# Designed miniproteins, single chains, continued (3): the designs that were tried, part 9

Each design is a single chain, and the fold is of that chain. pLDDT is the mean over its residues in the fold that is shown.

## One batch from the design tools (miniprotein)

Design m8280
Fold by ESMFold2-Fast:
Structure m8280 (fold): chain A 101 residues (1-101)
Amino acid sequence: MPKEIKLTPEQAKEVGELLREGIRLLRENLDLVRAASRTPVDVDEIERLLDAGRLMEAAHLLTQVIHDLMDNLPSDHPLVQRMLELQERLSRIYAEAVKQS
């Protein structure tokens, strides 16, 4: 359960770094993100959750943005590929945290 999942300090640091990388990629590609999504993507909300230490909520919002991009961009698009790599790494940390909880 997300509320009961406790990240180690090392896991929290890695998740934070992955979320910052994801936010950076989205901001560097804002024109593509805006064109691919018909609704405004609030990248600033993801950063706000990250800054508040709400890592799992920030990761969830980032995953939603990744799915929106996948629906509107080709799977071989460089942004989609980079975002999927981040999602896979986040999923591995989440799986480790669940096993430790």
Scores: mean pLDDT 76

Design m8281
Fold by ESMFold2-Fast:
Structure m8281 (fold): chain A 98 residues (1-98)
Amino acid sequence: KPKPLSQEEQDKIIRELISLWSKLDDEKALEKAAKLLAEAFYRNTPIEKILAGGKEAENLRIVIKNTVENLFFTATEEQRERLSKLVYEILKELAKKD
């Protein structure tokens, strides 16, 4: 598994996400935001928790949703839900390759 994000890497990802905050109506920007968030969650979350079912999977989806809502508070609810779902899908793909 990759090393957890350094503070500098976290700051870089946050800056990139902020640059996309008003662009979630653009499919490319939404996909880029989803990949950045999925990479951050993948590096900072144990693989066992990403691949877990039941309550742990539900808790992970809630954490992702809350992160998206906090970063993209000006986006529509539909845009935030789509982004959250895509983050979770990419995150599961990354975990399954290990």
Scores: mean pLDDT 81

Design m8282
Fold by ESMFold2-Fast:
Structure m8282 (fold): chain A 89 residues (1-89)
Amino acid sequence: SLEEKAKELEKQAKELETQLDMVRRIHDAHVRRLQKEAEKASPEEKARLEQQIADLTARYDETIAYLQSRIDKVRAEAEKLKAEIEKLK
């Protein structure tokens, strides 16, 4: 039914949000580790580590944007189905 489809889409959105939270936690831990290494590093090593953080952050931003776009689309579909259900009442 439409109600079952709406529930499945909401479940998919929650699963994607859980993946997004995991990606954020992993990235934060990785950046924190590199920042701690940079604090003890020579100026040359610090510059290299800062570049590594920048590169990781760029890839991370792309991944987060992709996941967020998927969440938004799934939620938009769920809202459309809920609106259709409401019209049938």
Scores: mean pLDDT 87

Design m8283
Fold by ESMFold2-Fast:
Structure m8283 (fold): chain A 103 residues (1-103)
Amino acid sequence: SLAEAEARLLEMARLVVEAEAALAAGDEELAREKIREFAELAEAWLAAFEAQLSPATVERIRARLEELRALLEENAPIEEQLAKAHAVLEALVEAHAELRARA
């Protein structure tokens, strides 16, 4: 499951990079699509590994995901959505480090 957590985290990191590339190319619709895919994978990752994480780590990820979801539903500026996606990814990287330390 640690290897699976890592593989899924790599997929999420790739989606953020793809969203940035789409925005740089002027394709805001594609960037938003990639951020929505990222949010879905991040929610699924948290659901899969939540029981193995400290409550503080779970709460940090959940709070940032809720903020990202709010920005997505409000059609907030793409730059705000990307910034929050980066904040979610940062929390997931920290959570993965916690999983590795406990293995």
Scores: mean pLDDT 89

Design m8284
Fold by ESMFold2-Fast:
Formats: structure tokens, sequence, C-alpha cells
Structure m8284 (fold): chain A 65 residues (1-65)
């Protein structure tokens, strides 16, 4: 489950970088994956955020330079 949540987060991060609205999609993914895995929403959200951060990191580093 953790890897799947990270992969979903990465996809959502890439969509956000393209200017797509992802807030609703992220909430739905968190709820769905929490229900499927039995993990608390907070734990699943942390995994999704990890994936999203990984997708955004190259651009964040460029912006920080």
Amino acid sequence: MKQRAIDVGRELGERALRGEPVADAMERATEELSRESGQPRQVVRDWIDEGADAAMLPRALAAAA
C-alpha cells in the first residue's frame, strides 16, 4: 500500500505542476486508499505527500537556486 500511495502522490504532483486542480483528487485518493488499506487517513496522506514532493523536488531545487 505505501508504494501505491507514493505512486498516486507522484501522479498528483505532476498534474499540479501542469496547472491542474488536484486538491479534490488528493482528498479522494487519501480517503479511497485509507479505506482500501485500513490505514488512517493521516498515514496515507503522508505517503501521498511523499510522492508529490518527489515529483516536485527537481523544480523546487531550481526555484531555490
Scores: mean pLDDT 75

Design m8285
Fold by ESMFold2-Fast:
Structure m8285 (fold): chain A 63 residues (1-63)
Amino acid sequence: SPLDDEINKLLEETLEENPDLSDEEKAAVRQLVEDMRDRGESLETVKEQLDRTIGILRRLRAE
């Protein structure tokens, strides 16, 4: 669907912008987006949750 295409594009762009994430962290981010898509979350909600998750992962690695 157009929404699924937009969500997948957002996911891949987010991962490309964060190339320093580990393979495990990237897999977790992909799983989060898949779960949100399965729940029928809006593109706006997916963007918000991706930004939050990336922020958390970066903070954890900085510690």
Scores: mean pLDDT 82

Design m8286
Fold by ESMFold2-Fast:
Structure m8286 (fold): chain A 57 residues (1-57)
Amino acid sequence: GLVPSSSSPKAKEYFNRGLEAEAAGDIDAAINAYQRALVEDPSDVNALNRLKQLESG
């Protein structure tokens, strides 16, 4: 499993929501959640990397 790289509680919450959405197969919800994590912490490299992987294929 992936863990958030952010120290922001809100970024961590959105990152975990992204992981839950991926587990449910809801890729659109996962992308939305990772984008929200990056709004809270633009330096969250784990959220950025995961979002990039989902948007790239």
Scores: mean pLDDT 79

Design m8287
Fold by ESMFold2-Fast:
Structure m8287 (fold): chain A 83 residues (1-83)
Amino acid sequence: VEEEVQKVREIAAESRTNPEKSIEELKKFLEHKSEEVRLEAVKGLGEIALDYPEKVLPILEEALKDKSEEVRKAAEEAIKQVK
């Protein structure tokens, strides 16, 4: 789990050079079985949304439907920071 969380953070950092690829990879991690991995993916998407809101907001809105309350709260916070 920690290794996957670190991978998610690295993908988010790569958005500086390839935002489209980073967004696509982070979106895949929103379907991960681990709550911690999905939470980290939402945080990464939230950072990218500051630069690319049109591409990321629909994905964050899907995260509002997550089964975990913590993931849903993180998605709400990310959306509020962008809007």
Scores: mean pLDDT 80

Design m8288
Fold by ESMFold2-Fast:
Structure m8288 (fold): chain A 94 residues (1-94)
Amino acid sequence: MEEIKKLLKELLEKGKISKEQYEKVLKLLEKVKEAIEKLKEKGDEETVKYLEATLKAITKELKKNLDSPKEEVQKIVEGIIIRLEALIEEIEEK
């Protein structure tokens, strides 16, 4: 979680993402964190592992693309936003 926030801040400082994209991803990450905490309390270890694996994949993708062109980074971050929104909706349906 903290590594994702650090990578997003570095992308913002490099001018590769907008402040709006940065703030939107941070809000979605906070919702995922809250979902993980609630699922841990319920003992749903499988869904927690799935969410943690998704966050690790996002971290790896951001880290790999830190020096990528602005257009590519913006497409990646937009994809992350869509993926996180879909993930939150899926959890709320369960």
Scores: mean pLDDT 82

Design m8289
Fold by ESMFold2-Fast:
Structure m8289 (fold): chain A 81 residues (1-81)
Amino acid sequence: MLSPEAQAIAEEINRALLEAGLPPLEPQDLEELAMGLVFAAANKLPGALELVERAVALPEIAPDSPVHRVLVAVLERLRAE
């Protein structure tokens, strides 16, 4: 189950996807949420950097988990651009 903050991030990803004419995502867990953020970043959706920053700060994302490592890598790439 996603926390209220993780759900809020998922809803904002969905809004950005729909505004870009892309199909919505309904992430059920943190791995699906991370995949949605990777997709948003790859498509250069507006607000992707802010959403990734919020996601890496989620307390339920364990440090050094695969999800955490993916989000940190995406964040570093977005900040380098």
Scores: mean pLDDT 79

Design m8290
Fold by ESMFold2-Fast:
Structure m8290 (fold): chain A 107 residues (1-107)
Amino acid sequence: IVEKIAKIFIDHGFSEETAKEIAESIVSGELVRDSSESRLGVALKALLENLGNGDYIRKLGEELELPDWIIDMLVEYSETGSVTPETPADVVLKKIVDELKKLYESL
């Protein structure tokens, strides 16, 4: 499963090392290296498991010290199932979340 998740990130321009670290944190739901990549992975797992609970996602993102724009995007996605991209980074993250949700629902 880690390899399938990592491939999603690699296909969207992440390095193999970064993609693997995010994927390991998504699968475990835990910080692998206390890095920004691990924190993002934990937040993405929580998003997939807590769709419709934006308050929880916001609180978790703040506790993980994620950038406000990532927190706002994840909260919007959790509440609406979609985001309005404001930057090229938002477009990439939205595509990744859509692919992760599809993969997670297939497990």
Scores: mean pLDDT 76

Design m8291
Fold by ESMFold2-Fast:
Structure m8291 (fold): chain A 88 residues (1-88)
Amino acid sequence: ALELAEEAMEKVEEAAVRALLAGDEAAVARVSELLKKAREYLEKGDAKKAAELVIEAAQVVLDGSSDPAARELAEEAIKLAEEAIEKA
């Protein structure tokens, strides 16, 4: 569960970088805040809460970015985070 949540977080971090390069800076600011909170929960061993925050961050990318690569990475992150929640 923790490894899946970490992998999902890495995918959203990559999605945020792609969104930033595409000019979607406002979405990236919100994603960064959510990922900071998710990392705090991972450090506490709470994979479920971390994964829930990763899903929220990925959804911000999907709502805010038109970049196909950022959107694909965000969708992959949601899938991994949902699996982390089921296994937590």
Scores: mean pLDDT 79

Design m8292
Fold by ESMFold2-Fast:
Structure m8292 (fold): chain A 58 residues (1-58)
Amino acid sequence: MIKGVGPGSTAADEAARQGNVEEAIKAGKLGSEDAFKQGRKDDGIAVYNVGLVAAKLA
């Protein structure tokens, strides 16, 4: 499970739990954008990758 790192990250985890791949990817993208806006490029990349992996596994 994702530790609730930003709204997009949490939403990606929730969508993955429901098997909704498209929603998980979308949420991961939003979480990544939020982290990037905060100046956390590494965190943004990590959140995007987690959302993408969750989508692939769902």
Scores: mean pLDDT 62

Design m8293
Fold by ESMFold2-Fast:
Structure m8293 (fold): chain A 60 residues (1-60)
Amino acid sequence: SLPSVEEQKLIAKVIEMLEEGKSLAEIAKELGMSPSALRRFIRRNTGKSISEIRELLGLE
């Protein structure tokens, strides 16, 4: 289903950190999550992998 307002804010923060060039591990640490938990959170709430989001943002 649609993510909550708090989950949407967290997704936006992840995207901002990806655009800043932070690694998945750095983002996960900053958010108090494991990299695996962050990957599952993003896929569950966006339907996309971190790699797919990086491609959408013009990142590799």
Scores: mean pLDDT 81

Design m8294
Fold by ESMFold2-Fast:
Parts: sequence; C-alpha cells; structure tokens
Structure m8294 (fold): chain A 98 residues (1-98)
Amino acid sequence: MVAERLEELKKQLEELLGREISEEEFLELMRERLRALAEEEVALAEREGRPEEAEKVRALAEALIETGFDVLEAARRLYERGVLTEEELRELEEALAK
C-alpha cells in the first residue's frame, strides 16, 4: 500500500538526516521521493506486463502531490476518474478514520 511506503519513506528520511523533520519539510521531500518511487514502480509494472497497475501508480502519485498528501482526497479523485473502485475507496476511508 502507498500508505505503508509513505510511512517507511518518512522513517528513512529521518534516519538519513539524523533528526526529526518538520511537516512542511517532510512534504517537500515526500514529493521528490514519491515521484522517484512511482517511476520505479511504473517501470516494473510495465516490464511485467501490468499496464493497469502502472497507470494506477502514476495517477495515485500525481493525486497525492496535487492534494498535499491528503490520502482521502487523493483517493476520492482517483475514484471519480475510475482508477479506484468504490470498495477500494471505502476501505481507505475506513482505514483513515482510525
């Protein structure tokens, strides 16, 4: 899940810097790193003949960057574009409500 990757990325960045990072600083670093991770995931999915997954990864990364990492808003936009199913959106809403 993208959420697991974002949490792992934040931990990696904090370890690399040897300090806690501000929310604003983390968001800027996340934009750069998420783009790089998305490019790797897209390339892998395309190599394995999974173009639908490649398209979902591209769309999700773009939506997260555009919404300032508002995962719920990003998910809703992807649902409206037909990239996510109603069930996937519902599961994400339930997970974020915790």
Scores: mean pLDDT 71

Design m8295
Fold by ESMFold2-Fast:
Structure m8295 (fold): chain A 80 residues (1-80)
Amino acid sequence: SILEEIQALGQRLQELGRRYAERRAELSPERAARLDELFLQLQNLGLQIQAAYDAGDFAQVRALISQANSLLDELEGLLE
């Protein structure tokens, strides 16, 4: 369901945020700056997902979830 997809995004974001916090001191300034940019983009997407959900636009919610997953995949790659 769409709620399960939103919950899964929240869980991924929380776990990757924890990993970033733990590894922040070990990262190059360039990698850290890109991670900060990705987290900001994900925060903005989260607000858009909430707005689309509140409007009942579930097609838009699914499109935004797809975008968020792509950014989370990039973020995860930068943390390995």
Scores: mean pLDDT 88

Design m8296
Fold by ESMFold2-Fast:
Structure m8296 (fold): chain A 63 residues (1-63)
Amino acid sequence: MLDPAALGRKAVEAARAGDSEAAARYARQLTEAAGGPAGKVMGAELRRLGDEEAARAAFEAGS
């Protein structure tokens, strides 16, 4: 499994590329590895990038 920082970078990269499925998958893995607060921070970042699907996945995994 990638470290949380690497998972966060991959989630952002996927969202910027328009790959919401990959962004959501990496965001969930980040939340599982680093905990709910990290997932909420990533969800907010993904929402700012316009990827609402990946943002929701991160928030749900962090709850």
Scores: mean pLDDT 81

Design m8297
Fold by ESMFold2-Fast:
Structure m8297 (fold): chain A 92 residues (1-92)
Amino acid sequence: RVKEHREFLAEVFELYAKALEELGEEELAKKFREFAEKAREVKTPAEYSELLREISEELNVKVSDLRNAKSKEDIADLLTPSILEKIKHLSE
């Protein structure tokens, strides 16, 4: 389960990083590439929990919601509102 969730996180953050890069949001894109890289590098449940905590703090989403996601679409649905809110604040 951790392996599948790790792959979902990596793919979702990689796609969002590319989209943000095309929008000119270079700093946020770099942060998302970091999350994707960390997701690929996670080897233990403790490291995975720490990654979920970092994502939770960055995007203001619950760790429990991230942990219970079953697909890439579930993760995207959780992250998209927070990402849009961050983009609005960066444009101000």
Scores: mean pLDDT 76

Design m8298
Fold by ESMFold2-Fast:
Structure m8298 (fold): chain A 99 residues (1-99)
Amino acid sequence: TLPVQPPNVTREQLLAAFRGLGESAFGVAKKEGNGGVVIVEVTRDGRVHVYRITDEKEYRELVERALERLERGEAAAVVVPDTPEMLELALAAARQWNA
């Protein structure tokens, strides 16, 4: 299993990752990413945005923005540990969503 969410990530999965307290995808990714996580967001126009996060407050703010875009069908997102290997996998998944 890849440490990225599938291309068909749901709002509930993104909520679980972002609201994650303790055992969330965020908590796991932060631990694996040397204290940081990356959110890779793909918008409906095919643009890819990468957000590097180490702070819970910043994470919460980016969560709210990503959820709003997901609810409008304007974007999909994946959360990964902040490592070069995981970022490459997340970018590959993001490109697949626009393929």
Scores: mean pLDDT 60

Design m8299
Fold by ESMFold2-Fast:
Structure m8299 (fold): chain A 64 residues (1-64)
Amino acid sequence: SHMDVKIQQLEDEIKKLDNQIEQLDKQADQSKDPKEKLELDVESGILRMKISSLQLEIDSLKKS
């Protein structure tokens, strides 16, 4: 259905964001600079908020 296609697209976007978060978390873990770690953590946090928004959209679509 159209709904299933949209859910799949949103799930694919979440997977891409999860991969970006993994890379940022890895960079933060490898960093020796506390400022760099904080900047990477902030960027990762923004992406996590985007995932939360997409998850809410998926939940809304599944209830329809």
Scores: mean pLDDT 89

Design m8300
Fold by ESMFold2-Fast:
Structure m8300 (fold): chain A 66 residues (1-66)
Amino acid sequence: GDEAMLKAGKEAGAVAQAVLDEADAQGLTPTGTLSQDRTGGTLVIRVGDRETTVTAEGDKVTVTVR
């Protein structure tokens, strides 16, 4: 339903914002790429030596850190 999709969008945005806030707190410059297809999108944020990937597909959000 619409609420589940809104919640997933807020979750993805909150994860991205938390990574950016942490970078700012550490004085690091984040870099990022965004790609999308017909089923969703993938945001990759790099901060120093850490890479955070946020994938959104419909109402599903997956976060991977490496």
Scores: mean pLDDT 73

Design m8301
Fold by ESMFold2-Fast:
Structure m8301 (fold): chain A 95 residues (1-95)
Amino acid sequence: MKREKIEELVRKAAEYAEKYKKTGKEEYAEKAVELIKEAAELIKELPEEEREELAREARRRFREHPDTREGYEGGAMLAALSLVYKEEREEEYLK
């Protein structure tokens, strides 16, 4: 259930990122960032094993299919995962 929602948010983020690259309209970049943040909140609820699976697949898509929809989806997933790890580190220092 959560994994499907994460994948949906990542696909939408990738679509907006691609539109931003084609048009230069900042509103598309802003929408992509919002969707990445929403995906990150759901990823925080996943166990580490599932996060590792998502990271592995995202890295594969990003490396093997650059400048394609698949590559953008991989990039968006990696961005969401990076945000999760950054925020979890900040939690440790703010205690």
Scores: mean pLDDT 79

Design m8302
Fold by ESMFold2-Fast:
Structure m8302 (fold): chain A 65 residues (1-65)
Amino acid sequence: LTSDLVNTEVDIKAKASEVSQGLKGLGLTKRAIALDRSVAQLLAQNDFAAAKTLVNEERDKILVL
């Protein structure tokens, strides 16, 4: 069960990295930095649900650009 939490953090970081790279590729560097910072803060608080939601919301915004 502890391993599942570690895997969840790793998955969130991987998805956040993909979204951040997508934003940088679109020239949205300030948004990428803000996302990286917000995800890091939420993960430091062990708020995996909020971190996952934030990454998914930002990903969805990229997909409609």
Scores: mean pLDDT 77

Design m8303
Fold by ESMFold2-Fast:
Structure m8303 (fold): chain A 64 residues (1-64)
Amino acid sequence: KVEEIRRLGRELGADEATIELFAKAVEAEEEGRLSLAAAYATAGALLAIAEGKTEEGRRLLEAV
């Protein structure tokens, strides 16, 4: 699933920093660390908005 989110992020043209935050969210979720996963996913979504890539961030958030 981490590899899937990285692939999706690259296909969407998201920035690498945003992709890494969502990848960490997926990794944390798979480890059962739900609060940490939510924090990483929120950071990724906010970074995507700040970079003007709101739709890309939304698609990545839905994939977590």
Scores: mean pLDDT 83

Design m8304
Fold by ESMFold2-Fast:
Structure m8304 (fold): chain A 90 residues (1-90)
Amino acid sequence: VAAAAEELARRLAALPGVVSVEVEVGPDKAVLTVTVRVPASEAEAVLQAIEETLRRAREELPVNILARTVEVVVEGDTVTVTIEVVVTAA
C-alpha cells in the first residue's frame, strides 16, 4: 500500500494546478490529501486530469482507490478544491 500510495502521490503532484499532495500511511490504508488551486476557467481541465490519473492508477497498481471531493472554496476567480484519496490493498 505505501509504495502504491507514494507512486500515486508522485503522479498527482506532477499535474498542473495541483499545489500539494499530503500522504498519511496507516496500518490498513493510506490517505492522500490533494489540494488544487487554479483559476475557475482551468478547474475542469485539472479535475479531468486528476480523474484520468486515478483511472490509470486503478488499472496499473494492485490497490483499491476511492476518491472524493471534500471541499470546494471559490474566492473571486480562484477555485481551491480538496480531494481525499483512500488507497487500500486489493
Scores: mean pLDDT 81

Design m8305
Fold by ESMFold2-Fast:
Structure m8305 (fold): chain A 79 residues (1-79)
Amino acid sequence: MTVEEYAEELVSIALGSLADTENWEEVALEKLIEYLKTVPEELREEVVKKAKELLRQEFTEPLSSKLEKILEEAYKKVK
């Protein structure tokens, strides 16, 4: 998988989590952590950076900033 393919999957996970009506932020965080663990350690920083860029394109404010914060928290927990 390429950096872009991993980033697109993270965005897909974030979008899918919005369909959960209860505790969607916790669900998003957990799923993002699990997926980031499958990403090679050396690529994680670049993948997260690209995913943040895609989140800004796919979502409007304030949701895009909220999703970026959840993604950053997931990245910190994988380290």
Scores: mean pLDDT 78

Design m8306
Fold by ESMFold2-Fast:
Structure m8306 (fold): chain A 97 residues (1-97)
Amino acid sequence: SAMELFREAVIADRLSETELAEQLLQELFKTKPSDEELLNYYKQAIEIGAPLVAEGALNELISRKAPTTLLQEALEYAQSMRDSEAAERIQSALSSQ
């Protein structure tokens, strides 16, 4: 179910169906994915080219105050992908823990 919601959100995002992608993301978050699953959703969405899904998953991970180790892994990934906006957001979250 959660994996199906993630796939549907990615498809909606890539089709620029923003409202549908946001709705599917909220349904995904209601399944209460783990912090590790949210990090994996962020990474996969970046690789596939689904920026709204990637931003949503990362923001959820930050809002949950995920462990510093997971946020550091997210930061390293964002830097490797040259996503400066995500890197700055993650660094701010790390500085606030």
Scores: mean pLDDT 86

Design m8307
Fold by ESMFold2-Fast:
Structure m8307 (fold): chain A 89 residues (1-89)
Amino acid sequence: MEYVLSPELRAVLEEVMPPRDTVTLQEIRGALLRLIEKRDLADPENPNIVDARGTPLGRLLGRDTFDLRDWDAIEAAVAKHAVPVEELP
């Protein structure tokens, strides 16, 4: 499945993903993990916990923290900012 990113999600991922018209969910996932690593957002005592407070990612997802083990919740939040190409007019 390929997705078109909203301008807001594209801006958040711009530093870790090359500009593309469409991306897969796997590419979005990889970009999110690269952004977390690049910005050092993972808790050093619990690397599955991400502190996105005050970051563009936190503002986009509407959350200060999230758990990488709860990928379904992260995917649902990201899906609000990505449209499957099959659903485009």
Scores: mean pLDDT 76

Design m8308
Fold by ESMFold2-Fast:
Structure m8308 (fold): chain A 84 residues (1-84)
Amino acid sequence: TSFKVSTSLGDKEVELGTVKVGETLVVTTTVVAPSDAEGYAGKTIEVTLTVTALDETHVRVRLVARDAETGEVLYDGEAVLDMS
């Protein structure tokens, strides 16, 4: 299953294999730069998704995005992934 994650760093589609509450998925990806986040273009980021809640149509996750090169936290918050 793949989900589109919308963050202040831009939209990303991520593949979630088996999803359960409490599971963590780590995805390394290159950020596509929206116009207001141009400085992150071409950066490799490590995105950690921890499932905090499951609904019939929604997956709630804790999302932490770090610069894979420097380890700087670029985003840390919650996201809701629509399964519909």
Scores: mean pLDDT 60

Design m8309
Fold by ESMFold2-Fast:
Structure m8309 (fold): chain A 94 residues (1-94)
Amino acid sequence: MSDEQKLGVEAFLKTVEKMLEEKLFPEEVQKKLKELRDKIVEALKNNDWKEVKEYKKKASELINEYMEKDPEVKNRVYRLLIESSGEVQREHEE
């Protein structure tokens, strides 16, 4: 796994955590997204990059489905992604 790929996953996880805190999606989707986030975190701890890619893909597909249905959700997700990417970059500048 490249450092760039790892940073991308960390930014994605921060974005997902922020989306869950703000309850941007229906309750059923929030529950599924939380389960996928927990699976990605576990896989990262175990350096199981195959599982990280699989669960990240499933989470991204779920998020994209709801972004296409609601433009306000889409705009909010993009802002959270930008914020999360900046936070991860700052954490790794130490």
Scores: mean pLDDT 79

Design m8310
Fold by ESMFold2-Fast:
Parts: C-alpha cells; sequence; structure tokens
Structure m8310 (fold): chain A 95 residues (1-95)
C-alpha cells in the first residue's frame, strides 16, 4: 500500500504546494509571458518532486482519478481548485 501522510497538516501542506505550482503556471498563461528557461527548469523539477511524492502516497487508481480530473478541467482558478479538492479527497480517504 502507498504511504499516506500521517496528519491533517501534512495533507494541507502537500495540497498547498500543488496549488501554488498550478497557480504559478496559470499566472504565466494569463499574462502571456514566457518564463525564463531557469524558472521553467526549476518549476519542472519542483513539479517532478511533488508528483513523485503524490504518486508514493496514492494508489494507481487514485493517481488515474487525479490525472483524469486534471485533463477534464482547463487551467483556470476554478479548474485548479477542483484538482486540489480531488487531491485532498484522495489523500484524506483513510486519514
Amino acid sequence: APRRPVSEEEVEELVKKFRESLLKRLEAKKKGILLPEEEKEKLAEEDREILAFIRASLTHEEQLALLETMAKHNLTEEGIEKVVEKLRELLSKTV
């Protein structure tokens, strides 16, 4: 079984980091700016680490549900909130 966060605070911290990553991408998209290559590389590395941790905490079924939610919702403020709510739901299922 995948390792779950042991506290509500740990779940909230993970959700917060995930939301902040998506919001940074949304802001860049809205302003029509190209991120510097260094910032783009840093965001990709942070996303990779966050996703690796999420994957370690979720079953394959839960990972698919999260990916389907991400694919269904456009990169908007509402879409981001729907995706982070799904992540919170999945992480809290047995906490």
Scores: mean pLDDT 69

Design m8311
Fold by ESMFold2-Fast:
Structure m8311 (fold): chain A 55 residues (1-55)
Amino acid sequence: TPQQRQQVLRQAMQQYNERKAQIEASITDPDEKARQLGQLQAEISAETQRQLDQV
């Protein structure tokens, strides 16, 4: 349903923001930070798409 889709997207955004904050706080090397942020985006996008396919 549209409500379930909105909830999936909201949860994905919250998870991304929380993990992004952790990466930014923990990693001082800019190259490693960029690499981990890119990986996080890929992971969240893939998981979000899987969940959207279920609703």
Scores: mean pLDDT 83

Design m8312
Fold by ESMFold2-Fast:
Structure m8312 (fold): chain A 81 residues (1-81)
Amino acid sequence: SAIDGLEEAIKQVETLPDTITKGQLVNIVLDSMRKNGASDEEIETVLNLLSKRIPFSEISQPISRQEAIDLLRSIIEELKK
């Protein structure tokens, strides 16, 4: 379900016309995981991986659509290990 939530987050990001903030990306991922039935433990695992890639100091910084997609794909690959 965490992987399903991340795949749906990628689809949502692909529909965005412009750059979003890194914080908005985190919110999209959290919302998508919850809607796809991810457990609290799965959400915590993904948040830990996101925090390593998106420091709190960068939460208001812009991220491009492609960078966001690449970041989420890297998290999916990490979860598959």
Scores: mean pLDDT 82

Design m8313
Fold by ESMFold2-Fast:
Structure m8313 (fold): chain A 73 residues (1-73)
Amino acid sequence: MAEEYVRAGENAERQGERAAAEGRYNVASWSYKEAADSYRKAAELSEGEEKERYLELAKQMEERARQMRALAE
């Protein structure tokens, strides 16, 4: 169900934010990638505006993952 993937994405996003705040950029990057994957799965199970919203969240998480990866180096 899409709600479970949304919950998983939210949890991974929070873990990424916490790791980034602690300077653990490699962990943050991985967590944001997990969040993006979860939001993409939620989008696959959704239609219309909800699908677009989850796809946008996945894009935002993938971008944060790239930023964290750059900071880790």
Scores: mean pLDDT 87

Design m8314
Fold by ESMFold2-Fast:
Structure m8314 (fold): chain A 74 residues (1-74)
Amino acid sequence: SKEEEAKRYARIAALNVKAHWGEITEEDIKAIANLVSQLTGIDKDTALKYAKEAAEEVNKLTPEEVIKRLGEES
């Protein structure tokens, strides 16, 4: 579904940001939301919600957990 695809893209984007920069910022959340909206066609408010949820989850992960989850998404 569009919702599942949007959540997956938000999660993958959040994991990539965390892996490269060590933390996801508010600016990163906005960039992820814009990307998810463009890729899936989901509305901006829902894309922002999913980007925030993904960032909150991923920011709590250790570097080892981030690498493991990136492997699972590929």
Scores: mean pLDDT 86

